# Designed miniproteins, single chains, continued (4), part 40

Each design is a single chain, and the fold is of that chain. pLDDT is the mean over its residues in the fold that is shown.

## One batch from the design tools (miniprotein)

Design m13364
Fold by ESMFold2-Fast:
Structure m13364 (fold): chain A 75 residues (1-75)
Amino acid sequence: GDHARERGGVAAAIGASEVLGAPVRVEEVDFEGDVLTARVRSVETGEVYTAVVDMAAGTATVYGEDGTLLGTVPV
């Protein structure tokens, strides 16, 4: 598999779980340079969120479906 995509997906799952306080699934991943954008879904509620992982900065930022900033954590 693509190691960078796998690492980014894991970072998105960890970051989103920390921000939301709940388990998530990574459904889709897109890369542009050092930034990974992931669609993540709550395992419990089925709600969809966007996690943006800055691989160079080592941060994951999570947005709600409406684009509301929910939080940023180190990954």
Scores: mean pLDDT 79

Design m13365
Fold by ESMFold2-Fast:
Structure m13365 (fold): chain A 64 residues (1-64)
Amino acid sequence: SLESAKRGAQLLLQQSTNPKARQLAQQALSTDDPILASLYATLAALAARDDPGGQAAVREVASL
């Protein structure tokens, strides 16, 4: 859902230091399209997966 995608993106933005993951998370938060929000949030989580701080965000996005 749009709510879950934005929650995941916000969590990722708080926990990841990866510039690409942060940029994608911001794009997810900026869109009102549920499909695009979920896509950007998922891509952001994938970019952050090698960052230990990003693991909680990855689990949140995986719940979409």
Scores: mean pLDDT 73

Design m13366
Fold by ESMFold2-Fast:
Structure m13366 (fold): chain A 89 residues (1-89)
Amino acid sequence: SEEAEKYTKLAKEYAEKANEYAQLADEAARAGDVEKAREYAKKAWEYAKKAMEYAKKSGEAGGGSDAVTYATAGALSAIGAGFDAGLAM
């Protein structure tokens, strides 16, 4: 449905933001900026959660697995960033 497609698009957009912040967290960690690494890892996790929420809404609206695939990628990126920054997720 158009509603499912809208939620799939939002899941993808938030997963992309999660990945961007995960990359920033990795760069900060490599530079030895522990505070920035933790801040970016937290942002990556927040966006990954939003991607998962929209993936769920897409599924409830009859959407396919694409939104779940995007949300999973975002969550894995956030987990990696959180682990590198020493955050519990």
Scores: mean pLDDT 78

Design m13367
Fold by ESMFold2-Fast:
Structure m13367 (fold): chain A 67 residues (1-67)
Amino acid sequence: LSEEQIEELRELKKELDELEKQGVLAVLAGDTATAQAIADQIRAKIEEAAKKFGLSPEEIRRLLDSL
């Protein structure tokens, strides 16, 4: 991966971390519908990144964990 792609993945990680936080708050509030919608957004962002970089969703998750 290029340095530009790594920076894009760092920004993606920040977005996903914020969505995960919002999802946890929705679960604590008993808002299952919002929690599910957030989970769907997280999956969609990972799949979009996988398609863009020519990697699998598992590879994207691995890279995000390494940042």
Scores: mean pLDDT 84

Design m13368
Fold by ESMFold2-Fast:
Structure m13368 (fold): chain A 84 residues (1-84)
Amino acid sequence: SAEEKQRELMRADMIIGSVDVHVSIYEYLLSKGKISTDEYIEFLEKQVRNLEEIRGKETNEESRELLQQKIEELKQLIEELRKR
């Protein structure tokens, strides 16, 4: 239904927002020397796996596209961190 699709879109947006908050926290901890780059990469890899699982269960195409964009952003961040 239209309501179900709208709920799925809102859920995807909230999940992405939560990921962004946690990424900001980990970046802050890394900047303060409280975690290693390897620990941050492990966290990001776990987030990628979780988002891929969530995307696999989504029926709304817009929600799937939003989740895929976030997955790609996190994968790019992992690549950039590995170059350090």
Scores: mean pLDDT 87

Design m13369
Fold by ESMFold2-Fast:
Structure m13369 (fold): chain A 68 residues (1-68)
Amino acid sequence: MELTEEERKIVEKLAEKYGIPVEDMERLFKALRELEKKDPSKAADKTMEVLYLLQQGKSVEEALEALK
């Protein structure tokens, strides 16, 4: 599924901020969006957890595991 132009700009900005490849940040963003469709409350909490992990220098793989 393609990102909207606005979502793509957000992904690019976050990828640059955290020093992560845009493709990896896009995977993370898509995973959070799928979680939001199933459980919006859990998605909000997990979004905060993911951003915290990235700020602590954790890998995208570790952030994706946190979404399970």
Scores: mean pLDDT 78

Design m13370
Fold by ESMFold2-Fast:
Structure m13370 (fold): chain A 96 residues (1-96)
Amino acid sequence: SMAFDKAVAEGVKKLEKGDTNLTEEEKAALAELVARVREELLALILELARRRGLEVTVDDLGNTEELPPEILEEAERRARELEEELERKLREAEEE
């Protein structure tokens, strides 16, 4: 979702500004985590579409307006869960 992408971008931007006192290695690890979370979201949307007997491609995910509302709602719920996991991992990265 757009809201998820914005939240992720803001989190990365804060790290780049040094607001979290993270090292360059920790920032790189966080960037890899962000990429993984995005892949998980895409895989989840495709899996949900498959379970409902819908043929959805990666290109269709670029046009989210054309996705059934039920799939979009589930994707948004999962995006919130992934956002919470990202925030949790950010806290772990700041921990000694």
Scores: mean pLDDT 61

Design m13371
Fold by ESMFold2-Fast:
Structure m13371 (fold): chain A 74 residues (1-74)
Amino acid sequence: SALEERKKELAELTKRVSELRERFEQGFDSLAEAEAALRELETLVEKFKQYDIWGSPLEELIERLRAEIARMRG
């Protein structure tokens, strides 16, 4: 059913966010990797909006990643 497909896609999106968060906590090897992770997180936020998910911790992760990218550029 469409609901089961949405649940599966949501689970996959949630898993990917967890993987990106873990990679951030381990430390990025390059500025390019950090910038790629930010672009992917921004894409994931748009996909979560399609599922009407509010109060996502994604905003916090995005803000932290933006700060890290700014640090790496300085």
Scores: mean pLDDT 79

Design m13372
Fold by ESMFold2-Fast:
Parts: C-alpha cells; structure tokens; sequence
Structure m13372 (fold): chain A 60 residues (1-60)
C-alpha cells in the first residue's frame, strides 16, 4: 500500500542518515506521527514499512 511504501522509504532514510539513539527516536517519532495523521490500518501498514525499511538499510 501507499502507506507501507511511505514507511519503508522513511525507515530507510532514517537508518542511512542517523544511528543509535537518534535513529531510534526518529523512527518512534515518525511512527507516532503516522498514527496521529492516518489512524487505523493505514498507520499500522506505515509502521510495518518503517521497520522493514530501517532493517533493509541496516544490511540485515
């Protein structure tokens, strides 16, 4: 879905640009923003994409 795609792109960007506590905070902050903005299942899809994007960018 578009929400999952957005999440994956953002997760990848964060993982490539930030590390450690800064990356974790940015991921958490964006995840919360998506729940506030989208709500429901779309926010859950975006959150899943966010984690997937970050993990793929982290090389694992």
Amino acid sequence: SAAAEEGRRKGREIALSLSGEEAAKAIGDYGRQMYERLGGEEAEEAQRGLVEGALLAGGG
Scores: mean pLDDT 76

Design m13373
Fold by ESMFold2-Fast:
Structure m13373 (fold): chain A 102 residues (1-102)
Amino acid sequence: AIEALEKAIEKLKKLLEKAKEIGDKLTITTIESALKSVEKALEYAKKGDYKKAIFELEVAEGIVRIALGVRKLIGGSEESIKILEEALKAIEEALKAVKESL
């Protein structure tokens, strides 16, 4: 569980750098917000509070899913959409790993 959360944080940090390179402020803000929630999930998991860790991961998933839906509906660069899709996948993989640790 902890290793999966750390892996998700590292992936989100790399995606944040890619978002900064393309200059998409909305995608940058979305990844920064999701990253903060995943970092909170890691802190809760380290304390053994997997229920709160799951809640924070579900918040992160929701943030990215909404942003991805908006980008697909109103348009956005292919690069921004790929960043959001990769972020969603990383969060979903971490969420599955934490749930399997219950």
Scores: mean pLDDT 85

Design m13374
Fold by ESMFold2-Fast:
Structure m13374 (fold): chain A 59 residues (1-59)
Amino acid sequence: MSFMKAAELAEKLVVNDPREPEELREAVRRIINGEDVDPEDIYGNVALVALNDLLRQQE
């Protein structure tokens, strides 16, 4: 449930921020859309950790 709010915040703060690397923004978009993250994808792993941090802050 909190994941949807974390996804909305990630979209606002990362996906729509032109100052973030495009690879990170794309990785966050893929995670928000429910796509699988390759464990070898550095940006995918960073995006997943960031979303988990947002979820922990919502507790």
Scores: mean pLDDT 64

Design m13375
Fold by ESMFold2-Fast:
Structure m13375 (fold): chain A 92 residues (1-92)
Amino acid sequence: MTEEEAKEKYEEGKKAFEEGDYEKAKKYYEEAIKIYEELLKEDPENEEVREKLAEAYENLGKVLKAQGKYEEALEYQIKAGVLLLEVAVRRV
Protein backbone atom coordinates (compact mmCIF):
# COMPACT_ATOMS: atom_id res chain seq x y z
CA MET A 1 0.00 0.00 0.00
CA THR A 2 1.26 3.48 -0.90
CA GLU A 3 0.81 7.02 0.44
CA GLU A 4 -0.53 7.99 -3.02
CA GLU A 5 -3.21 5.27 -2.71
CA ALA A 6 -4.23 6.60 0.74
CA LYS A 7 -4.40 10.16 -0.64
CA GLU A 8 -6.70 9.03 -3.48
CA LYS A 9 -9.04 7.31 -0.97
CA TYR A 10 -9.00 10.43 1.24
CA GLU A 11 -9.93 12.73 -1.68
CA GLU A 12 -12.79 10.37 -2.73
CA GLY A 13 -14.05 10.43 0.87
CA LYS A 14 -13.94 14.24 0.89
CA LYS A 15 -15.93 14.41 -2.39
CA ALA A 16 -18.54 11.93 -1.11
CA PHE A 17 -18.94 13.95 2.12
CA GLU A 18 -19.46 17.18 0.12
CA GLU A 19 -22.13 15.34 -1.92
CA GLY A 20 -23.88 14.16 1.29
CA ASP A 21 -23.08 10.48 0.67
CA TYR A 22 -21.98 9.72 4.22
CA GLU A 23 -21.80 5.92 3.74
CA LYS A 24 -19.44 6.32 0.77
CA ALA A 25 -17.40 9.00 2.59
CA LYS A 26 -17.02 6.71 5.64
CA LYS A 27 -15.86 3.79 3.47
CA TYR A 28 -13.19 5.83 1.65
CA TYR A 29 -11.92 7.52 4.85
CA GLU A 30 -11.70 4.10 6.58
CA GLU A 31 -9.67 2.75 3.62
CA ALA A 32 -7.34 5.79 3.74
CA ILE A 33 -6.95 5.39 7.54
CA LYS A 34 -6.01 1.70 7.15
CA ILE A 35 -3.23 2.57 4.68
CA TYR A 36 -1.89 5.49 6.78
CA GLU A 37 -1.94 3.35 9.96
CA GLU A 38 0.12 0.64 8.20
CA LEU A 39 2.59 3.25 6.89
CA LEU A 40 2.93 4.75 10.39
CA LYS A 41 3.57 1.28 11.90
CA GLU A 42 6.40 0.81 9.36
CA ASP A 43 7.86 4.28 10.11
CA PRO A 44 6.54 5.66 13.45
CA GLU A 45 8.62 8.86 13.08
CA ASN A 46 7.02 9.86 9.75
CA GLU A 47 5.51 13.25 10.63
CA GLU A 48 3.83 13.66 7.22
CA VAL A 49 1.99 10.31 7.52
CA ARG A 50 1.04 11.16 11.14
CA GLU A 51 -0.44 14.50 10.03
CA LYS A 52 -2.35 12.82 7.14
CA LEU A 53 -3.68 10.11 9.48
CA ALA A 54 -4.88 12.84 11.89
CA GLU A 55 -6.69 14.61 9.02
CA ALA A 56 -8.38 11.33 8.00
CA TYR A 57 -9.49 10.63 11.61
CA GLU A 58 -10.84 14.20 11.90
CA ASN A 59 -12.87 13.90 8.68
CA LEU A 60 -14.19 10.43 9.59
CA GLY A 61 -15.32 12.01 12.89
CA LYS A 62 -17.23 14.66 10.92
CA VAL A 63 -18.95 11.93 8.83
CA LEU A 64 -19.91 9.95 11.96
CA LYS A 65 -21.29 13.12 13.61
CA ALA A 66 -23.37 13.80 10.46
CA GLN A 67 -24.75 10.22 10.78
CA GLY A 68 -25.65 10.84 14.48
CA LYS A 69 -22.89 8.51 15.74
CA TYR A 70 -21.57 10.98 18.30
CA GLU A 71 -19.71 8.44 20.49
CA GLU A 72 -17.70 7.05 17.54
CA ALA A 73 -17.13 10.61 16.24
CA LEU A 74 -15.65 11.68 19.59
CA GLU A 75 -13.32 8.64 19.58
CA TYR A 76 -11.83 9.62 16.20
CA GLN A 77 -11.56 13.31 17.16
CA ILE A 78 -9.53 12.26 20.24
CA LYS A 79 -7.29 10.03 18.07
CA ALA A 80 -6.65 12.96 15.70
CA GLY A 81 -5.81 15.29 18.60
CA VAL A 82 -3.31 12.83 20.10
CA LEU A 83 -1.47 12.46 16.77
CA LEU A 84 -1.28 16.24 16.31
CA LEU A 85 0.04 16.75 19.87
CA GLU A 86 2.81 14.19 19.20
CA VAL A 87 3.82 16.17 16.06
CA ALA A 88 3.80 19.49 17.98
CA VAL A 89 5.91 18.10 20.86
CA ARG A 90 8.60 16.84 18.44
CA ARG A 91 8.94 20.32 16.88
CA VAL A 92 9.70 21.90 20.31
Scores: mean pLDDT 82

Design m13376
Fold by ESMFold2-Fast:
Structure m13376 (fold): chain A 73 residues (1-73)
Amino acid sequence: SSDEEIAAFEAFAKTLSKEEIQKALDHLQKLIEQTKKWKEQHPEKKEEFDKQIALLQKAKDVLEAILKEKEAE
């Protein structure tokens, strides 16, 4: 399930340094922006791009939460 995939990703992300998490966040943000541009160019694939954006956003939210925990140390 997607919840199990998110939990596995969260466990992995907790092993990363703050610098590695920030780089991953920067990369995910660029991917989200690029996918939104592709969605505008290819409206026939809107559903596929919406699913991809949702997945990337969930990954970003997980990394942001873990980064906040590491910064609070």
Scores: mean pLDDT 82

Design m13377
Fold by ESMFold2-Fast:
Structure m13377 (fold): chain A 90 residues (1-90)
Amino acid sequence: REEVEKAVEEAVEALRELGERYPEARKAFEGAAQMLREMLSLAASSSPEAQGELLAQVLLTATGAVADANPEAREEVLELGRRFADRLRA
C-alpha cells in the first residue's frame, strides 16, 4: 500500500520534471499526473496488488497518449511509464 502510494508520488514528480523540460507538453503531463492521483484515490479500498496493476495500466495508457501527441518527449515519457509500471506491479 505505502509502496504503491510512493511509486505514484514519484511518478507524478517525474511527469512534472518532464513538463519542465518539454513546456509545450506541460498540460499533457499535468493531465497524466492528475489521472494517476484520481485513480489512486478511487482504488483506495482495493488490495495493494489490484491497486498496483490498475495504476500501472492507467500510467501506461496516459504516458502512451502523451508520447503519441508529443514525439519530442516520446522516448523519455515511454521510459518513465515502463519504469514506474514495473514498480507498481512489484
Scores: mean pLDDT 82

Design m13378
Fold by ESMFold2-Fast:
Structure m13378 (fold): chain A 90 residues (1-90)
Amino acid sequence: MDEIRKKLSEAVEKLNEASRLIMKIQRDPALSEEEKQKLLDEAREKLNEARKLAEEVLEKSTSPRSIEIAKRLLKSADLLLEVVDKLEKE
């Protein structure tokens, strides 16, 4: 129970960290292309870590609530990864 809750909390924190990095890229006009790429790479890594944690919850949990939360976290990570891909193409 505690392990599943901890994994979900860690996944949420990584999604929040990635979201903050994406917002910084979008709002800071002073960032160089190299700085943008580093922030995009960091955001992508955090999103992949969040996906992995959510997938582990789906494998180990029998709780419908935890499974639903993990599925929503995967969807959120996928949407943010699409944003990262769009920003990289700019």
Scores: mean pLDDT 85

Design m13379
Fold by ESMFold2-Fast:
Structure m13379 (fold): chain A 87 residues (1-87)
Amino acid sequence: SAEEEKKKKEVQELVLKGIEAYRKGNYEEAVKYFEKALELDESSEKPLLPKEIRIGVYRLLGEAYKKLGKYEKAEEYYEKAKELESE
């Protein structure tokens, strides 16, 4: 639907902004973009992000939280990436 296409584009744009923020070392900003992307994806009836991209987002969230010294949050996202990669 047009609504799903719009959400998919918004989620993709948020992921790209998260990646750009991460590359610049703006880890707090990267976390905000990635978490918003996942929130929109999870609120959809069907996955908007390809599995491989979702795994990548979880891994980048893990690394970003690690850079911020938030190790428990980092481990949570690494575990989510690992679980999704396994199935």
Scores: mean pLDDT 86

Design m13380
Fold by ESMFold2-Fast:
Structure m13380 (fold): chain A 92 residues (1-92)
Amino acid sequence: MTTEERLELLRRAIRLMLAGTDLEEARRLLAEALGVPVGAINGMSDRERALLLTGEAIRQIGRLEAEKLLERIREKGGSQRGLELVERTLAE
């Protein structure tokens, strides 16, 4: 998978998360973009999801979309520690 293809999958996942519709499809697209099985995304702890998303993938998506993703992680019961880690990474 090329970087361009991964970025497009990540953008689609973010848009679905922001829309609050078809979260299973959003997880599937996120899993494809990150090269992991869908079950791994669903079974991840809040900290593991935050760490996975704090890398270059979030920076490539762009700050505004990443901030909206943080709101969605909070809505899904993301841990305070995990959210702080993502926010710290985005703050640079």
Scores: mean pLDDT 58

Design m13381
Fold by ESMFold2-Fast:
Structure m13381 (fold): chain A 105 residues (1-105)
Amino acid sequence: SLLEEVEELSRRAVEAVKNGNSEEAKEYIERIVELAKSSTDKETIKAALNGLVEVGITAKKEGNKEVLKAAYKALVEVLKSLPDDRELILYGIGAVLRAMGLLLD
């Protein structure tokens, strides 16, 4: 399922950050964005937003500003592509604000 693929890509992105592999982490981030933008499933889109936030949190902990910025930009990209769904839009705004907080801290 797309949900399982997004969750797996999120886990791999987190592992790549922990291993210092910024290029690999950014490739997984890009794939998560593509799946979120192509999905009509609310749970899959939420999983993508959650995964990108987790990548951002991990990048912040590891001091990886490059991947943190990439995760933030990815969250903004997903937010801009969301369907006209109030729950998804509010969820996406929350995710973007959380990642922005990590950048400002």
Scores: mean pLDDT 90

Design m13382
Fold by ESMFold2-Fast:
Structure m13382 (fold): chain A 93 residues (1-93)
Amino acid sequence: GEAFVAEQAPTAEAGAAGDEKARQEALKATILAQIEALVELYRRDPSLRPELVAALERIAKAAKEKLTDEELLEEVLEKIKEAFRELGAPEPA
């Protein structure tokens, strides 16, 4: 297993006594926050690859427009992780 923890998702099968609705809402919030942080980082440092910025913007638009399925959430999160790794920057808290 990879077990490289990116960001602790609230109630990710961690014996949560909460609701699934709250879990999904938290996932959406965290994804949007991470995407926004990445976009801000790129805007401040335009020396980064422009293609990566464009890709992140597409993901941000898709996530902002429609976040209804877990598959979509997983895809967005995977792209975010890849972008962070390429930048070599630490994830925002």
Scores: mean pLDDT 58

Design m13383
Fold by ESMFold2-Fast:
Structure m13383 (fold): chain A 110 residues (1-110)
Amino acid sequence: RDGLLEAIRLALETIARLLKHAEYIERFRMLAEIEDLGLQLQTELGLSEEAVNLLSKAALGDEEAQEQFLAYLREHMTDEQLQRLVELLLELLRKLGAPEEELARIEALV
């Protein structure tokens, strides 16, 4: 369980770093992919609108929102749902162009 939550933390930190260093047009594309993930998480995993809002803020580098999102996941999600969320975050990171070394580091936590 702690490994899954740490994988999610590392994935969110990686998303935030990619967004911070992206050019304006690429950043807009990345934000659309993050919004699509949020909608998928609501429909597939039953995340609340509040939780999806915390995800969006965490993806923008809000450390307080990241901790609140991880606390939400710890309280409300099963290990199977956390595993699925890691899979979806890894898919998002591949779409955002994350380096394979960073993907491997996240995968090693699960």
Scores: mean pLDDT 86

Design m13384
Fold by ESMFold2-Fast:
Structure m13384 (fold): chain A 81 residues (1-81)
Amino acid sequence: VDFSTIPGLNEEEIKAAQQLLYYVNDPQKVLEAFNKIPEDKRQLVIDALRDVVVDDSAPLSTRMKALRVLGILGVKVPQIV
């Protein structure tokens, strides 16, 4: 996932977004990384993670990590059915 393509994120916010996937097995660290992202920019990161979940070109492992992060954040993923 290339969070650097999201307009309006600075380098520290991009690093925080990358930490969501890096710490996917540590819910506490995922929440800490998410809280480093300004409230007005959190939706951009959530939308990028949702895009990864439905991206057929992304590796299954990356898609599963994105889905798990969204679950930790309490975000409902739309059912594709």
Scores: mean pLDDT 77

Design m13385
Fold by ESMFold2-Fast:
Structure m13385 (fold): chain A 93 residues (1-93)
Amino acid sequence: DAEAELEAALEEAEKALEAGDLEKALEALEKALRAVVKLLSEGNYEKALKYAEKLLELLEKLIEKTTDPELKLEVEELQGLVGIVIGLAKRFG
C-alpha cells in the first residue's frame, strides 16, 4: 500500500529531523517520494499532491539544518523532483 509506505516514511523523516540525523531524514524523504510517484502512477492525483506538498515542507526544514554542501545538493535535487510531481498532480488532477 503506497499510502501506508508514504505515511511511515514521512513519520521516519520527521523523527530523524528532530534527532538531527540529516542523512536518515533524506533517506526517509527519498522513500516518501517513491511512494508519492506510485500514487501518481495509479492516477491518485489528489493524494499525490497532498503528500508531495508535505514532502516539500519537510525538505525545506531539512535544507535549513543542512550545512554540508554535498548533502545540500542532494536535498535540492529531491526538492526539484518533488516540484515536478506537484506540477503533474495539479495538471492531471
Scores: mean pLDDT 87

Design m13386
Fold by ESMFold2-Fast:
Structure m13386 (fold): chain A 94 residues (1-94)
Amino acid sequence: DEEKKKKLKELAEEIKEAIEEAYKALTEDHDLKKFLDAMGRLYSSLQEIVELDPSLSPLIADSVKKLSEAIDNKDWEKFKETGKELVKKIEEKI
């Protein structure tokens, strides 16, 4: 399904951009609103990926847990690393 594959690639790029924006908002801009807006886009894109390909659900669930743990610990480097690994793994399955 070429259309599904194309949409998954678009969503992976949106996730990458949202992670980068969230990281910048916290570490450079110190803008909580921009962080929350980026996180909203991230989670919306992750939900759409699971709807398009339910086989990715375990990967998404594990990554969401790790992202949430990084946020709770204020470990922004771990947040960025987790996001980068998630994008790579999604791209490898497309």
Scores: mean pLDDT 86

Design m13387
Fold by ESMFold2-Fast:
Structure m13387 (fold): chain A 75 residues (1-75)
Amino acid sequence: LPEALIEETRARTQAVVDALRTNPSPAAAAQADAVFAALDRRVAALRAGGVPGWQELARIVDDGRARVNAIVAEA
């Protein structure tokens, strides 16, 4: 798996976490959901294609989602 794709995925998940911490709003939460839906589709495509390293991307996405869910749950 390209290192650039791993770095991009970490940056995208971190940006969503930072946005929600800075401005927690229903609109920001909806944007977070859209970003994770797109990342989930990417992980699913890589997994279906048997691309080595998809599990690392899945872990990054799942970690980011857990952080976002914790922020949203705490209001």
Scores: mean pLDDT 83

Design m13388
Fold by ESMFold2-Fast:
Structure m13388 (fold): chain A 78 residues (1-78)
Amino acid sequence: IDAPTAREGQLLGLRRDFEETTKKGEKAIKDGDIKEAKEQAEKLRRISERARELGDDELAEKAEKQAEKIEKGIKKLE
């Protein structure tokens, strides 16, 4: 059993970041924290871009959809 390749390590990190960012964004919407929600939506957009660069289109699509969901939540709070 070898350590992951650099690419595999980056993808594992992105998946972790995606999960954490998603939860923080959903919590921010529930708490009415528009500033935090905007920051988490922006991070999800960056995760989507990075996932595409690494060839994980599925993760990229999930991150993009989650960013859109948070952005729609922000509009309802404004």
Scores: mean pLDDT 82

Design m13389
Fold by ESMFold2-Fast:
Structure m13389 (fold): chain A 91 residues (1-91)
Amino acid sequence: MTEEEKKALTERILRLVYEAALSPEEESKKLLEEAAELLSKGAGIPLEEAREIVEKAVEDWKALLERLEEALAQPAGDTEHRRLVLELLEE
């Protein structure tokens, strides 16, 4: 695999994982399966190992989204929650 092909493949996998984190469960499973197949083929690792890697990646993205939703759901008038929202959105 060329360096350019590896970069393109990595970007594709990352996009699929990101979309899976934002998608309903059925769509998420389909996107994660595509990402796992691409990773398995590109990296030469077993499909089971590739699935574990992409599942962990989507778990990390979902955890970030859950933290953002939690901060946004809290009362806007609360100084503590307002600070958390601003801190998460700045960088």
Scores: mean pLDDT 72

Design m13390
Fold by ESMFold2-Fast:
Structure m13390 (fold): chain A 66 residues (1-66)
Amino acid sequence: SEEEKIKKVLEAIEKLTGSKLETKSQILAARKELEEDPELLKKVSELTGLSGKEILELLQKYADSL
């Protein structure tokens, strides 16, 4: 499900960066970091099995729901 994909993305980012992703602002900041850091985005992609594009789209959608 989409909720399971979002959870997997958030857990991967928290594991790699140590950042908390609890607020809309924190999620959008993490999304921007992934856009600006292709190596970090690739690591999230490897942990989740999702494409970089899908990861960024899921983070935006989740932020918009908060």
Scores: mean pLDDT 86

Design m13391
Fold by ESMFold2-Fast:
Parts: C-alpha cells; sequence; structure tokens
Structure m13391 (fold): chain A 105 residues (1-105)
C-alpha cells in the first residue's frame, strides 16, 4: 500500500534516483493517498539540509491541509529534485509554480 510507496520514495532519495522518487510520488497522488504524501513531506522537512527543499515540503503540507493532493505532489516533486539532484533546480522551480497555480485555481 501507501507505506511501501513512502519507503520507495525515501530509498530513491537516498540513492539519488530522482526518476524513481518522482514516479512513486505520482503513484501516491494517483491513489489519492493523502497520508502517504504527508509522510513524504514530513520526511523531507525533517531530514533535508536544504532550507528551500524544507519550504517546498511545508507547501506540500499546506496543500494537503486544503485537500489539494495534486498541488502537494508538485511541491514534493520539486523538493525531491532539490535534495536528490540540486543541478535540476530549474525543474524544481517549475514544480513549485505548477503547485502554486493549482492552489490558486
Amino acid sequence: GGEELVEEVKEAIEEKDVERALRAVDEIARRGDEEALREVAEYIAENSEDPLARRFAELGLEALDRGDIEAAAEFLKGAILLVADPSRVTEAIGHLLRGIGLMLD
């Protein structure tokens, strides 16, 4: 279930396998598993040394509190890019902007 996908995200982040982590987040979101997305967000907020990645995770939690699973997934994909592959910061910002757009709609 969702717990296995959360563990897959955590392992993929540790292994710097961005594509695997992003696919797992998308699958959690497709299932509507708010609790699993919340666990991913809390993991990044607690374990990331990057203050920007922590802020993206916090935005994910705010989106979940509003019931916006799609926005939460976008913020978390951005956070994952920042922690697992910092060279892809432009893609991370793209996810941030998509998440903000979803929350404003």
Scores: mean pLDDT 89

Design m13392
Fold by ESMFold2-Fast:
Structure m13392 (fold): chain A 55 residues (1-55)
Amino acid sequence: MPSREEQMEALAEQLVAADRAKDQERLNALGREMAATFSEEEQREILRRYLLALS
């Protein structure tokens, strides 16, 4: 089983890949998964990693 940290990192990486691919459907699906699986604080951390990776 992946750790919570590994799950958060994997989701951030998937968001980066979907954004670079211009895959809006995948971004929407990942956003829903994030909201269903992670707390608000965890979601904020995932988004921080995602934005950092795009810079």
Scores: mean pLDDT 84

Design m13393
Fold by ESMFold2-Fast:
Structure m13393 (fold): chain A 72 residues (1-72)
Amino acid sequence: IAETLAELAEREGLHEVAQRLRKISEEYKGDEKKLAEALSEVGNELARQGHDELAGIAYIAAGILKSVIENK
């Protein structure tokens, strides 16, 4: 999920965001709660910058991860 979002950001020319997403994916591997929080933060930054579609995808990804945690 975070890697897919990073690829989408790269295609839009958002290289710094893509690098951050790849780092988040690696750093929080196996910690779905931290990953969800980090994805929500990236979504907030993307929305503030006017990248509403990517922000929406980030929020959906964070929501899915939070749902998985709550059902465990």
Scores: mean pLDDT 76

Design m13394
Fold by ESMFold2-Fast:
Order: structure tokens, then C-alpha cells, then sequence
Structure m13394 (fold): chain A 93 residues (1-93)
């Protein structure tokens, strides 16, 4: 296993929370558009919030330099605290 790759981005959008599952989708614009080519739908990622907490999610969609990550459970609740304009870091292996 290699070291974790760190990909910086900015929150563009946060969906409404699913009441049954704590599910939320966050759209993140990557600072480096070339790094979007290294990511794929279905990939597990960890997103570091501005407070330094880490939420685990799964890539749902990639459109250009924008990545939509779906979070559930505790990670969904944590991700729901994000706001457009927040700086985040994606951690991937």
C-alpha cells in the first residue's frame, strides 16, 4: 500500500440530508483539474473538513473538475456541516 494521495478542493454544493440514512452528497471542485482523471465513481475516499475531522464517503459522480461524494451515517452527519466555499482535502489510496 502506497502513501495516501492528498487532493485539495472547495465545496460547491451540499445536498439535503436523507432522513432515513443520514445520507448526504457533497460536490467538491478540485484545485487541480488533472487530478479528477485519477478518480472514478464507486471509489472510497476520505474527506478532511476545515476543522480537521475526516468523513468517509464514496465517489458518486465526476464532471470535469467537480467530484460528488456520497456520505452515510456518522460521516453523512459530519459532511452535512460543510458549506459552499469550505476548503477540504480528499484522501485517496
Amino acid sequence: FEDWTRIRGTVEAVSDVDEEKGEVSVTIRLDDPALAATLRPGQRVWVETPSGLVAEGVIEAIEGNEVTVRFTGFSGILASTLRPGDAVTLLVR
Scores: mean pLDDT 80

Design m13395
Fold by ESMFold2-Fast:
Order: C-alpha cells, then sequence, then structure tokens
Structure m13395 (fold): chain A 79 residues (1-79)
C-alpha cells in the first residue's frame, strides 16, 4: 500500500467519528497537510487520490479520498 493510502486509512475513523462540519473540515485540512508532507508534488498527489477514488474496492476509503481531493483543490488550487 502507498504512503498516501495509509494516511487516508489512518484518518478514516476520525473522519467517520466527526459530528460537525467544522470537525470534518479540520480533519480534512490535517490529512491534506500530512499527505503533502509525504507527496509534496501536488499534481502527483491529485493523480494518486484520483486513482484511489476510481480503483478502491473499499467505498469508505474512496469516499474519504474524494473528499480530500476536493479539499486539496480548494486549499491548493491547480493553475
Amino acid sequence: SSPVEEIIRKYLPKFEAAKTLDERLAIEEEAIDELLAVQPDRAELVAELTRIVKTSKDPRLAELASALLGRLLTLHPLE
């Protein structure tokens, strides 16, 4: 498994336990910071998250990867 996938798996229970939108957004920002620390190439991180969304057999992992992809593009937009 990739370091990117392992980080998403680590954040999955925190994300599922979040009770408010603000808690979910804070968890997403924390996860994005950690993802960028292991894959600092933003375009490559976008490609890896997109691959997980499209190919993952775990729908919860795919859902979180999709949320993180959207959040990454909001916080660090591709030009």
Scores: mean pLDDT 83

Design m13396
Fold by ESMFold2-Fast:
Structure m13396 (fold): chain A 110 residues (1-110)
Amino acid sequence: SKLLSLDDEELEKIINEIAEEILKIAKPEEIEKMIRLADLSSDEELSDEEKIRLAAKYLASLIYNGIEESIEQLEKNIEKGKKDKSTPEEAIEGFELLLDLLKSIKEKLE
């Protein structure tokens, strides 16, 4: 794995790209869950906008550290969502864009 050979600037760029894709598809309730997962909900020094950005970056870093598992799980979720007519087409498109991004990152690391 080339993960340990990436410089901090290249890694930050990749994490930011994943975070931006997450924010495009995330519902308001999912953003609240991300803030709680990142343990940012009680931080009085951060604005709401900063909490959202940091929570997205935190989730992006978790996805990046488990990229193969994240790809497999996301593929299963997309397949299930396409069979489940209750999932909006826009959300499926967003998940497919995130999947393509994660696959592209994985190929660069092989």
Scores: mean pLDDT 73

Design m13397
Fold by ESMFold2-Fast:
Structure m13397 (fold): chain A 93 residues (1-93)
Amino acid sequence: SAQKLYDATKKLMTNTQRLADQTKRAADEGDVQRARGLALSAEGSMIMTDSLGKQTSDLDPSLSSDTQKLVDEAQRYADDAQRAAREAEERAS
């Protein structure tokens, strides 16, 4: 059902947030390799959130706006993770 896809999209967005938080912790600890790996995982989770969000919107267009908000949040978390990893790498140089 579209509702199950929406719920799955929300879980992926939450996973992207968790990965972003883990990236920030690794970055703060100076673990550049771990921060880079976690940021890449956050990006992958965001891509999956976008893909599943599109499937949700295709099945139920009435969920399109709410689904886009989840995708936008996942994108912001992935961007935050990438920025944290980059800044940690710059500090290590």
Scores: mean pLDDT 90

